Designed miniproteins, single chains, continued (2). Designs and how they scored, part 92

Each design is a single chain, and the fold is of that chain. pLDDT is the mean over its residues in the fold that is shown.

## One batch from the design tools (miniprotein)

Design m7413
Fold by ESMFold2-Fast:
Structure m7413 (fold): chain A 86 residues (1-86)
Amino acid sequence: NRSEAARLFGLGDGYLDQGDYEKAVKYYEEAIKLDPDPPYQVYENLGDAYLALGDYEKALEYYQKALAKRPLPYIQTQYEQVKKKL
């Protein structure tokens, strides 16, 4: 359901903004199950949330997914900085 996916993406954004990274990840991943072709910002936000949780491998995975949708220089820079932590 497209409307339900949008609602769950919004919840993920809200929890990310509050610094509740575990809940942000939970709601983004549930939303992706309903809409497996989300905008690049969802993947960028998942990368940011996993980075905040210290899961560098997952952070890189999601930044790569964001870059595959839209190769933005600032996401590429963030990807390269996180890669140096491995």
Scores: mean pLDDT 88

Design m7415
Fold by ESMFold2-Fast:
Structure m7415 (fold): chain A 81 residues (1-81)
Amino acid sequence: KVKELEEEIKKDPNNAEAYFELGKVLYEQGKLEEAIEYYIKAIHLDPNNAEAHRNLAKVLEEMGKTEQAAILRARARELEA
């Protein structure tokens, strides 16, 4: 739930997992731009989160940003090595 995740972030602004989960919830609601913002924040706090890179790539591809999506998929693959 968005409000519950926002409260988690307010209590711990370094909670990368809360930003990642909020991005997922926003994506499920079709709020693509907001989902991108929260996935970027999750990656900033935890740059080794391959799933966050993969999910960000998926949203960017759906918005027609195919080149940016390809770069993020490549990074996700490197992180899983």
Scores: mean pLDDT 83

Design m7416
Fold by ESMFold2-Fast:
Structure m7416 (fold): chain A 55 residues (1-55)
Amino acid sequence: MPKKLADLSEEEKEELRRRSREAAKGIGKVLNLDEELTERLAEMLYDVEVEVLSR
């Protein structure tokens, strides 16, 4: 069961960021996004996951 944001270690937060970047790269490839748009998408996906875990 995923932990809330407050319970995550810094290593777990970095893993969450890495997963968001991987998802953004996959989506960016499908949507033919450039590198800057793909990086921005990764940030947005991370923010969404942070909101879910901050409940």
Scores: mean pLDDT 73

Design m7417
Fold by ESMFold2-Fast:
Structure m7417 (fold): chain A 85 residues (1-85)
Amino acid sequence: MEELRKEAEKLRKEAEELRKQGDYVGAISAYVKAGEIYRKLAELGHPEARKEAAQAYNDAAEVAKEMGLDSTAEYFKKKAEELSK
């Protein structure tokens, strides 16, 4: 699953760049995609990826909060908390 991990890492970097550009929608999308890939890695036998998935969703929550999307931010924060269990 080396390819999936590489894609998730690329998406996190892209999300950070988009966030710096002020493309908050793009940043949220990239963080969420990274989180989904890390979650899939955890399900495929890499439980350590759960923490990285949680971090990606938490980053998406922070960007959503910056946009004033409080309900969306809470949604992603809850996803991160579920992955931290």
Scores: mean pLDDT 83

Design m7418
Fold by ESMFold2-Fast:
Structure m7418 (fold): chain A 58 residues (1-58)
Amino acid sequence: SEAVRKQLEHNYKVFQEQAEFMKKLSEEYGKRDKKLAELYEKSYRTAQELADNAKKAL
């Protein structure tokens, strides 16, 4: 379905942007707040997995 393909492309883009943002936050908090940096790293990995799933479904 064309509609499904467009939704998957949109999801891929959104999750990639979220992953990049979370990775940046993890790096910025780094050694200043280790616990918060670890939480952002987990969010980064989750967003990457969601992006990869959307790409795989294309």
Scores: mean pLDDT 85

Design m7419
Fold by ESMFold2-Fast:
Structure m7419 (fold): chain A 61 residues (1-61)
Amino acid sequence: EEVEKRIEEAAERLAKVLGIDPETAREQFRKLVESAPSEEIGLEIADAFVAMAEALAKRSK
């Protein structure tokens, strides 16, 4: 429940930064969380990835 909500939030932010479909971003983050040693670690990695993507996009402009 909470895991899915956090994946949706991360995917929506990433999709806005990259200009891609949020559904695609959600599927990629689900796979990331499922392959991580734990759900919390997977969510932390997803959050870090989104933050990095946002920072890179901001600096490119």
Scores: mean pLDDT 78

Design m7420
Fold by ESMFold2-Fast:
Structure m7420 (fold): chain A 98 residues (1-98)
Amino acid sequence: MSVREKLEEAKEKNEELEKEFKEKLEEVEKSKDLEEAKKKLEEQREKLLEQSKYFDEIEREALEKGDKESVREAILLEARMTTYLMRAYMEIKKVEKE
């Protein structure tokens, strides 16, 4: 798979994971079961973490090939995913304090 093909696939998956995360947050906010809520957030955080690692791999491959545009795109997509990882972590901690 080319760097460009990997970025397009990763970008699509990123959008799906962002949508899924928002849906899980709504489920958690409506949930009366804090343990189930925490489990859903932890599962989502795991998926977001795996996606972040995949962007790091794409960045590395693009950098080795001298593809500066793909490096920049991968960095921005990873930064966006890191923001969602931070949100997931904070929501888990919020549930733990209740």
Scores: mean pLDDT 80

Design m7421
Fold by ESMFold2-Fast:
Structure m7421 (fold): chain A 59 residues (1-59)
Amino acid sequence: KPPTPEELIRRVDEAVDAGDLAAAARHLQELISHPETPEETVQRYADRVAARAAALAPP
């Protein structure tokens, strides 16, 4: 059963909260590829993943 945009958003949020950047990136790509996902939602979650990655990166 293909995931809905809401399910993909939840998966991205769970991966980001867990610090699992690989899973977050994978689910973000699925969200970007989903035809029903608004561009604003894509941008918001791309920014969220990027901010989390930056927070976890050493100097």
Scores: mean pLDDT 81

Design m7422
Fold by ESMFold2-Fast:
Structure m7422 (fold): chain A 65 residues (1-65)
Amino acid sequence: SLLERLEKALEDAKKIIEEKGEITDEEIKELAEKYGLSVRQVRLLVAEALRELGKSEEEIAKYLL
């Protein structure tokens, strides 16, 4: 289902951010391809992952613009 793919992509994004402190455009593209999501959908999931990890709104905005 779409929801399951979104949840798995969110979990993977959180792991990347926890390991590296950031996520690159290439990694966002790879998650989009892996889970059959748009790049925009993955960017929104990255924003959510950053919120869950306690990042500032300023840091989050970098991935949405």
Scores: mean pLDDT 85

Design m7423
Fold by ESMFold2-Fast:
Structure m7423 (fold): chain A 91 residues (1-91)
Amino acid sequence: SLLEALEAEEEALEKADLPEEVKKLLREAIEHLRKMAEAALAGDLKAAEEHARKAEEALVEAAELLGGDPEAARAVVEAAREAALAEAKAA
């Protein structure tokens, strides 16, 4: 499930060799993705969309700090959003 994947990602993040500023942004993104998934399961699509946007903002900032690809960060959040909505429909 998406929530299980986010828990695994949070554990991996704590072990990652990344700057503390980047880790803070990634923790913020994971927290918003978790809240997005919870809101989708509860049927609160408005809250799910708001948390998805905040997760995207945090991941884009993290990508920029690493000299990475902001488009890849957006794609990750959209994939997570689609997974959350699919899981909510299947429940």
Scores: mean pLDDT 82

Design m7424
Fold by ESMFold2-Fast:
Parts: C-alpha cells; sequence; structure tokens
Structure m7424 (fold): chain A 91 residues (1-91)
C-alpha cells in the first residue's frame, strides 16, 4: 500500500468519524431534553446511565477504528433516545 493510499483511507475514515460524532452530539442533546422531562428519578437515572454507557462504548469503537461497531452504537443510542422521548411524552 502506498503512502497516498494510506492518506486517502485516513481522510475517508476521518470523514466517517466526523459524521458519526455529529450524529451522537445531536442524539445526546435530544436525550438530555427528554430525560429532563421524565419525573420518575429512578427511570431517568437508569436511562441516563444507559446513555452514558453506550456513548463510552461508541468512543471505544472509534478509538479501535471499528466503524461498524460505532454505527451500531449510534443506532442503539437512537433507540434509547426514542424510548426516553416516549416516556417523557407519557408523563
Amino acid sequence: MTFEEINKKLEEHKEEVDRLTAEIRELMAEGDKYLSKIKDKEKRNELASRLVGLTLRFIGALLDGNLEQARRDVEAIRELVSEAKKLAEKE
């Protein structure tokens, strides 16, 4: 593999990392919004803990260069944020 091929792959990897990071920032902002509306402290703390755990797993996946796992982690966070939204709207 040439230095030019390595640089191209690094640029493509950086673009994907930047995109996934932007998605996580948006999902974290939405998660915080819905979590703040949940009146049950135990449920709120459980969802907040799960959100933190998934975010740390996402960071670990990025550090390992595992973009497939990072994409799965984004989807898991999206599902958690959807769960928090439904719970917040029910209260």
Scores: mean pLDDT 82

Design m7425
Fold by ESMFold2-Fast:
Formats: C-alpha cells, sequence, structure tokens
Structure m7425 (fold): chain A 57 residues (1-57)
C-alpha cells in the first residue's frame, strides 16, 4: 500500500493523500509519503489539508 500510494502521489498528490487518510494513516505519515514522491513540504501539507476537508464534508 505505501509503495502504491507513493507512485500515485507522483501524478496525483491529492488523491494519494485522500486514500492514505481514509486508510487510517496519520497526517504525519501521509506528508512523509508525499515528500518521498517528490512533493515539497508545502505541497504535501496543502494536499493533506484539502483531503482532510473532503473527508469531513
Amino acid sequence: DREALRELAKTNGLEAAYRALRAGLSREEVIEILEEAGLSRKQAENAVRTAEALLSS
């Protein structure tokens, strides 16, 4: 799952963040996966924030 999420994050960081959070991964762990995929910390934090908003809607 982590490897698949990392590959997905290279093309769609928001969807990767959404799936990871929905799967029960922590916010910090999701940010780490996004950064491993090549996103900056700011991009990773923005993707996680947006995914969190979608999950709470």
Scores: mean pLDDT 84

Design m7426
Fold by ESMFold2-Fast:
Structure m7426 (fold): chain A 63 residues (1-63)
Amino acid sequence: EEEIKEFIEKLEKKIEELKKKIKELKEQLKKNPDDKELWRELEELEGIKALLEGFKAFLESKL
């Protein structure tokens, strides 16, 4: 129980860090909309965030 709660907290922190990076990339894309590398990074980070959010939700549902 406590280990699951601690793991959820770690996931939440990682998700928050990813959200911050995604926000920064979106701001950079407003400045450089044709930057293919920034678009690739955004897509990758959004994919990782979605996976972590799904896993967190699964763990929370089991708790």
Scores: mean pLDDT 82

Design m7427
Fold by ESMFold2-Fast:
Structure m7427 (fold): chain A 56 residues (1-56)
Amino acid sequence: SAAEEAGRLAGAGDVEGAAEVLVRESGMSPEEARKAAEQGARTGVGAAAWAASRGA
């Protein structure tokens, strides 16, 4: 899913890639997607959990 892909990218430190996936697949705004991706990068799972709570 988009949340899993975004979580993987964020966990690898690719915040921009994770944000792009969230915008493309979840319809999030770039601002919200970047925030979720940054949180995911800090925790390793935050972007996936955040995206799942929002769109799945």
Scores: mean pLDDT 69

Design m7428
Fold by ESMFold2-Fast:
Structure m7428 (fold): chain A 68 residues (1-68)
Amino acid sequence: MEAYVEGLRAYAAGDYDAAIAHFERAIAADPEFGLAWHYLGLALREKARQRGGDPELLAKAEEYEARA
């Protein structure tokens, strides 16, 4: 579950682009990994906030958080 741990480290460091990439790798390996979906949603929400509230990113964040 290495990709998930790498995603958590990137997220904690505030590197949301790296966090998203790592969490996407985690769910590609295990689509039922709810925690990876949860943190992917959180990382997308933070990235949306940095882009002035991008509605497409916010919608994806909500969808992915709901899958967790």
Scores: mean pLDDT 81

Design m7429
Fold by ESMFold2-Fast:
Structure m7429 (fold): chain A 62 residues (1-62)
Amino acid sequence: SLVERVRAAAEQAGVRPEIADALIKYVEDGLSLEAAIAKVAKEFPGPQTEADLARLSAALRA
């Protein structure tokens, strides 16, 4: 499932638990992955979140 893929990618990419949990919650709530990422970036603004989301996106493409 998309949730399992996001969870695995977040673990592999070393994404902070708070970011990973928020992403998974939004995907479970019916948001697309892109919408969930955009929402998390807005709620947790900053360079660390930007780096976390960039690594997550790279892991999901592999």
Scores: mean pLDDT 84

Design m7430
Fold by ESMFold2-Fast:
Structure m7430 (fold): chain A 70 residues (1-70)
Amino acid sequence: MRERRMRATELATEMVKRNPKMSVDVGKMVQAFIAEDFERLKALAEEVIKKDPSMKDLMERMLEAFEELS
């Protein structure tokens, strides 16, 4: 619904500001978040953390937001 899309967009915006080169991976995570696909979201978050460990806090925040809205 609208609230889930808004939350995903807010988090994605912050992630892209931190590392613009991850924009494609962030886009895939937004799609997984909106689709309520937790397993895919978690896998994508783990890939992002492997590529850039400084993104860990943002990935954890996105996973927490998913749980809050589920």
Scores: mean pLDDT 81

Design m7431
Fold by ESMFold2-Fast:
Structure m7431 (fold): chain A 82 residues (1-82)
Amino acid sequence: ISDEEINEGMADILVGVGNLLLSKGKYEEAAELYERALELVPDYADAWANLAIALEKLGKHEEAAEYRAKALEIDPNNPLAL
């Protein structure tokens, strides 16, 4: 297993746990996990989109809009970035 494969697997776990926290209204904790996932895999469109959702819920509207745009730049058809 390569460092790239380890990073991708770890990022998937972080995004999964972040999504669970997001669903529970734990937006600050969810955002932290998405940021960690993006440190491992910067081109993870779903992580950018969900980070934007968490930031929007925290009232950080400008930063959320920037990260949503980043998600759409990586994956223009990403349903989470709509």
Scores: mean pLDDT 83

Design m7432
Fold by ESMFold2-Fast:
Formats: sequence, C-alpha cells, structure tokens
Structure m7432 (fold): chain A 56 residues (1-56)
Amino acid sequence: MTKEQAIAAARALAKSLLSDGGESAEQVLERLKQDFPELSDEEIEAVVDEVVDEIA
C-alpha cells in the first residue's frame, strides 16, 4: 500500500469508528497505530484530528 492509500484508508476507518462504531478518539488512535504501522504517530494523530473536526 502506498503512503497516500494508507492515509486514505486510515481516514475512512477513523470516520467509521468515530461516527458509527461509538469509539473514542483515543481508541481510534490506538487502532490506527496497530492497523497502519507504515504511518507515523504524527500522521495518525492528524488523521484522527481531521476526522473529528469533519464530523463535529
């Protein structure tokens, strides 16, 4: 998976978990770190922050 594809997939998963799954932002962060080891912690944090802002 390219980094761009990984970021897109991480955003889709984060949105699903935050909107439909009832997960907290902290739980989603930990899930994304596990599922997308190719992304840095900073990139995963940015993805979660962007999704939280988008759905708020």
Scores: mean pLDDT 78

Design m7433
Fold by ESMFold2-Fast:
Structure m7433 (fold): chain A 66 residues (1-66)
Amino acid sequence: SMATADELSRLLQEAGEAVLKGDVERARRLMDEIRELAAKNPDLRGIAERWVAALEEMIKQKEKLA
């Protein structure tokens, strides 16, 4: 539904901001919420999985660079 797509967009935006701010705990919580939303909405699963993978890679690179 459109409301579910809007919620996914909001969660993705908040997760991205958390990564940029260095709030890894918040970013991981938001990524878990994105995964849970995608699990309930199969039409959004592919997009959600792709973005979660990108966010995880950004966190990993940021942690390596200190």
Scores: mean pLDDT 82

Design m7434
Fold by ESMFold2-Fast:
Structure m7434 (fold): chain A 46 residues (1-46)
Amino acid sequence: SHMEKLREIQKRLRELARNADTLSPEQAAEEVRKLLDEIEKLRRER
């Protein structure tokens, strides 16, 4: 369901935030981009 996918995205965001200081700017940007792609996919499934 959309709700379950949103919870997974939120979980990944929390992990990213927790590890933000250990990531390079390029790595952080790539992880953010992946999360944005997941959100876009969710929007299309509507």
Scores: mean pLDDT 76

Design m7435
Fold by ESMFold2-Fast:
Structure m7435 (fold): chain A 73 residues (1-73)
Amino acid sequence: SLLQAQTLNLAGDLLKQQGKYDEALNSYQQALEIYRALGDREGEATSLNGIGNVYKAQGKYDEALKSYEQALL
C-alpha cells in the first residue's frame, strides 16, 4: 500500500540517522518495490534518493550517483 511505502521510507531515514545503513537500505528498497508496483514515479524517486544518501554516507559515491541518476524522470 501507499501508506506502507511512505512508512518504509521514514523508517529508512531514521535508520540512516542511527548509522544502521544496511537496515536503512532494506527499508528504502522495500518502499521502492511498492512504489514501482503502484507506478508512483515520485515515490520511486524519493526511495532512490534515500538509497543514494545511504551510499553517500558510506563513502560509496559511484553507487550513490547511480541511484540519484535513476531518480531522474
Scores: mean pLDDT 90

Design m7436
Fold by ESMFold2-Fast:
Structure m7436 (fold): chain A 60 residues (1-60)
Amino acid sequence: SEEEENYKKAKEYLKKAIEAGKKGDIDKAQEYSLKALEYMSKTTEEQREEINEEAEKLTA
């Protein structure tokens, strides 16, 4: 579904943003973060909670 594709894209870009941030690539981290937010705006509230939980695990 369109929501599933947006969910997958949101997670993909969020992961890329976190990895770029860890490498000190601030420009790429910002670019990927904006893309992640765009895709997250097209997902369900439940999916956004899952994305946030996954982000916390990746940044810990």
Scores: mean pLDDT 80

Design m7437
Fold by ESMFold2-Fast:
Structure m7437 (fold): chain A 66 residues (1-66)
Amino acid sequence: SKEEYKKALEDLAKEYLQKFSPENAARLEEFYKQALRAIELAPTDTAAKNVVDGFQAYALSLLAQQ
């Protein structure tokens, strides 16, 4: 369900935000807000899952640049 994907996204955001510099945390927080909206607008569970996967990939990419 969309609620499960929103929770997964929230849990990922909480985990990664604590690992980032303030600058990267701000970028991740902005992307988190965009991802929440994208899940709400997702037409299918697959589309919602792709948003969560994309958020995790972005977070890992930012973490690797620190």
Scores: mean pLDDT 83

Design m7438
Fold by ESMFold2-Fast:
Structure m7438 (fold): chain A 76 residues (1-76)
Amino acid sequence: DLKKKGEELRKKGEEAFKAGDYEKAGELYEQAGKYYLEAGDNQSAASAYGMAATAYYMAGDYERAEELYKKAGELG
């Protein structure tokens, strides 16, 4: 179940973000977005990519953050 895998990764991303592991949170949210996209859930994918972008921005990875904000905007 792709959507269930996306939800699991999103929860792990949230825990990493709360712990201050922003790079790890970005990776987990980005993976969640990919699973949601494969499941055809563009709204959840857009949300997950937006969360990944915020996490990468907090990590100082501005280039990856900008690309994911753009991807989230195209889906939502």
Scores: mean pLDDT 88

Design m7439
Fold by ESMFold2-Fast:
Structure m7439 (fold): chain A 73 residues (1-73)
Amino acid sequence: SEEEKKKLKEELKKLDEKIEELEREIEELREKLAKETDEEKKKELKEKILELEIERGILLIEKGVIELILKKL
């Protein structure tokens, strides 16, 4: 129904906002990593970047699923 489509589109907007927020955080951490000289701090930054990349990946999969559902409605 059109109401279901509207709700799914709103969910996509929320996912897009969350993905954009994660992408900004990842960029900031990558910039910090590029300037970091301490090997222990580099490892911590790499680990945090990986965590955020995984979270972003999960949200992108969720977005893809919703987009596929919308195409079938």
Scores: mean pLDDT 89

Design m7440
Fold by ESMFold2-Fast:
Structure m7440 (fold): chain A 83 residues (1-83)
Amino acid sequence: MEERRERAEELTREAMRALLAGKPEEARRLAEEALELDPENRAAEAVLKAAEAALAGDERKAAVYLTAAALILIGDEIDRELA
């Protein structure tokens, strides 16, 4: 269980890096793999939606979902700090 979650986190970070590098097709594949390992990973879901929007040419929607993924990751860290 923990190993799957760690792998999903690593794949999610790789997917985000691929999106930032202008590789939305690679990002989509990595995010899909992350969700296969951890279907409840909200950050991976947001990255997947951002990659799909980028592939569709919807730059605004891609930016919104990428921002959502970043906020989810930041929010999780804040929750750990404040709890």
Scores: mean pLDDT 80

Design m7441
Fold by ESMFold2-Fast:
Structure m7441 (fold): chain A 119 residues (1-119)
Amino acid sequence: SEAEKVLKEIDEFIANIDTLSRDELVERLEKLAQKVIEYLKKAGVDPEFIEKLEELTQRFIDAMRAGDVDAAVRAARELNAVIGELLKKSKDPELQKILRAFAKAVNTAVDRLRREAAA
């Protein structure tokens, strides 16, 4: 299914996070986010949530690209809040799996950026 393909790409991204340069990480994260948002649109997620996810995802990717830890953390927190609201409203198990996996990818990327800043 389309959900299984997206989940596999998320798992591969997370598994390989520490092998990627920042530029490669940001490029893969951006493509992954586009696939997740496209899946959510096809799954019938409300347009208001799609707009928020697109805005917050762009802010997150921009912060990751800039190496701005504080901005990335703030954007990730706002993304996690929106994802949390969608998880409460959805009864679709595949949609819930995609949302949880995307949140994990975002949080893994933030942790990688934090480790780079601490080194």
Scores: mean pLDDT 88

Design m7442
Fold by ESMFold2-Fast:
Structure m7442 (fold): chain A 50 residues (1-50)
Amino acid sequence: MEKEELIKQAEELREHDPVLADEAIKYAESGNIEEAKQLLDTARERRALE
C-alpha cells in the first residue's frame, strides 16, 4: 500500500531527478518506507529550488 504509493511518486519525479527517484524506489522495494519518503521529500525540495 504505502510502498506502491511511494513508487508512483518516485516515477513522477524521475523526469527532474532520476537519481533520487531511483534511490527512493530501491528503498521502498526494500521495505525502508521512511528512507524512501525522505528521498522523495529531498527530490521535491530540489525541484522547487530549480
Scores: mean pLDDT 76

Design m7443
Fold by ESMFold2-Fast:
Structure m7443 (fold): chain A 101 residues (1-101)
Amino acid sequence: SEIDKLIEKLKEIFDRIIAVLERYDPATAEELRKLFEEAIQLIKEGKVDEAMDKLTAAINRAIEAVRANPAVTDEERQEIISLAKEAVKLMTEIGELIKKK
């Protein structure tokens, strides 16, 4: 389905964000994995708004983690910010498609 394709793209983006965070903040990386898994379960239950809240919290946590850590390069920070923007766009598209059903 179109929703399944968008979820797979969102997972790819989250996996890339998590890969950067694993080097600098493995606790936050693990938190993002859990929040993503919980959000996918909520989507399956039709709890779209709750799922989007968890995904938004995960993205905000990732941005704060890379901003707070001086060992993260400016290039890696820009990569995470760019990936976060792509994730938010996909989340909006997923939420809109689910709410139309």
Scores: mean pLDDT 84

Design m7444
Fold by ESMFold2-Fast:
Structure m7444 (fold): chain A 108 residues (1-108)
Amino acid sequence: MTVEEIGKRLKEELEKMGYDAEFRKVETLEEAKELIKEAAENGKALVIVITKELSPEQKKELKEFVEKAIEENPKAIIFIMGESDPESEITDELLKMYQQLGKIGQAQ
């Protein structure tokens, strides 16, 4: 299963739960940050696939940006996947997203 297929399935599950969910494919960290901010401020669920490989520093910046956006907008749901990331890093992000999805299910 590709990262894009996983992202599309997550969007479909969020829509089934009653969220206004979007799936977006982006190339840069800057594009991802803009979409995250817009989705969080509008109370939307967002699933992003980043097609460019991010440096460890860029991945840290993105993680901190997402955590802040969710903290400031607790109803926001944001999932991020790197399409070209090393397998171990992709697996860790998928585990984090799965845990986030579990918390959403418990909130009902």
Scores: mean pLDDT 68

Design m7445
Fold by ESMFold2-Fast:
Structure m7445 (fold): chain A 77 residues (1-77)
Amino acid sequence: SEAREKAEKYEKLARQAEQSGNYETAGDFYEKAGDYYLESGDLEKAAHFYLNAARFYIKAGNEEKAVRYGKKAMELL
């Protein structure tokens, strides 16, 4: 599906940002991957990528987004 293709694209971008030490950007891209997996109906993958987003938001010092996406992931499981 188009949503799944976009999810995979943002996952790849997130990993590149992670490798470059751009933790806020990695969080943003993992968040988008989660959103597109959610749109495709893959709740397990959506939750997984929201947890990855939360992890990178913690590394970036963005506690508000870390809590938000950690909670969102837990609500999908």
Scores: mean pLDDT 91

Design m7446
Fold by ESMFold2-Fast:
Structure m7446 (fold): chain A 69 residues (1-69)
Amino acid sequence: APLTPLELRILSFLQENPDRRFSAAELAEELGVSQSAVSRALNALEARGLVERERVGDTTLYSVPARLP
């Protein structure tokens, strides 16, 4: 199945910012959507291997997967 419109928007935004990591709250502010909608979309993208999930203290950050090499 293809990505949802929100999943595509999140993925495109992360691909435009490959050197940065973003929380769900930061992505919600940037895209003008609810944090809960972003969190659900990020979970779907992570399950597909399209985003990288990293825990930093109390915060979960997301980025595009690192390319080898």
Scores: mean pLDDT 81

Design m7447
Fold by ESMFold2-Fast:
Structure m7447 (fold): chain A 61 residues (1-61)
Amino acid sequence: DAIRREAVEEAERLLEELGGDTEAAVKRLSQWLQERYGLSPDEAERLAREAVAEVIAKRRA
């Protein structure tokens, strides 16, 4: 869906900006998702972790 796609794209930018710090990227992305889409903190953190993990998996390939 569109939210997941934008979350993955933003996760890529954040990981580059934060030097690969995955926990910092998750926290920043979770806040961004809450502000942009009105997701609950739990939903935003879950999606943020999934998006960051997806970016890491893609970079490994």
Scores: mean pLDDT 82

Design m7448
Fold by ESMFold2-Fast:
Structure m7448 (fold): chain A 60 residues (1-60)
Amino acid sequence: DPARAEELLRAAERLRELAKENGRYEEAEPYLEEAVERIRAGDLAGAEELLKRAALIATS
């Protein structure tokens, strides 16, 4: 689903900014990078799980 892939890429970008603002970027970066790779591979479910983990780190 191209629309879902685009939505997840935008979510990753927003989480990257949030993690930087909260000083959590280094901890969140591995999950964000892997999520983007999963989106490129078409594994949107795997990407969503990684973005959930990145969000938890970015908001802690």
Scores: mean pLDDT 86

Design m7449
Fold by ESMFold2-Fast:
Structure m7449 (fold): chain A 84 residues (1-84)
Amino acid sequence: LAWNNLGNTLLNLGKYDEAVEAYKKALEIDPNFVNAWKGLAASLFVLGKSKEFNEAYTKYLEIAGKENVDKLVEAIKNALEVKA
């Protein structure tokens, strides 16, 4: 949980590479942590890392379900607003 909170803080500060590393640390502790997969996918999308984004997106859908795609889209929009 602490690593996911750090990832969210770094993402909100526009520190996308550092956010990716924090989310990965959260997922090493709990690989089923849906919010960490969401944050990782959003950060990777903003960084343009398409292959890694697709991997994180797939994991997010496996855990959260396809009905929660809107939440990931909102996370990506929020990350893009920080970049702007």
Scores: mean pLDDT 82

Design m7450
Fold by ESMFold2-Fast:
Structure m7450 (fold): chain A 98 residues (1-98)
Amino acid sequence: VTPEQRAADAKAAEQGIKSLKPEIEELTKRARDLVENGATPEEVRELSRKSIALRFQLLAIRVAASFADPETAARLNKEIDELEKQLDEVGRLIDEAA
């Protein structure tokens, strides 16, 4: 793999993380609101679908990060792991709201 390809893969992963982070934060906030104020079955289903979609997006970002140089890949994987833990929290909150 070329230095240009590694740079492109790193940039794709960084952009993906930047895009997903606010979406995961918003989803977490909504899930907490459902626990506090109550939830309809439809709201629970909507958040569950969004959570699953974000997990697939995060997996794609992790694949892109794996093609970066080792130092960049380590940094990106750390950020991805943090987002994955946040999605796990969302799943727990959705389950509690149901």
Scores: mean pLDDT 84

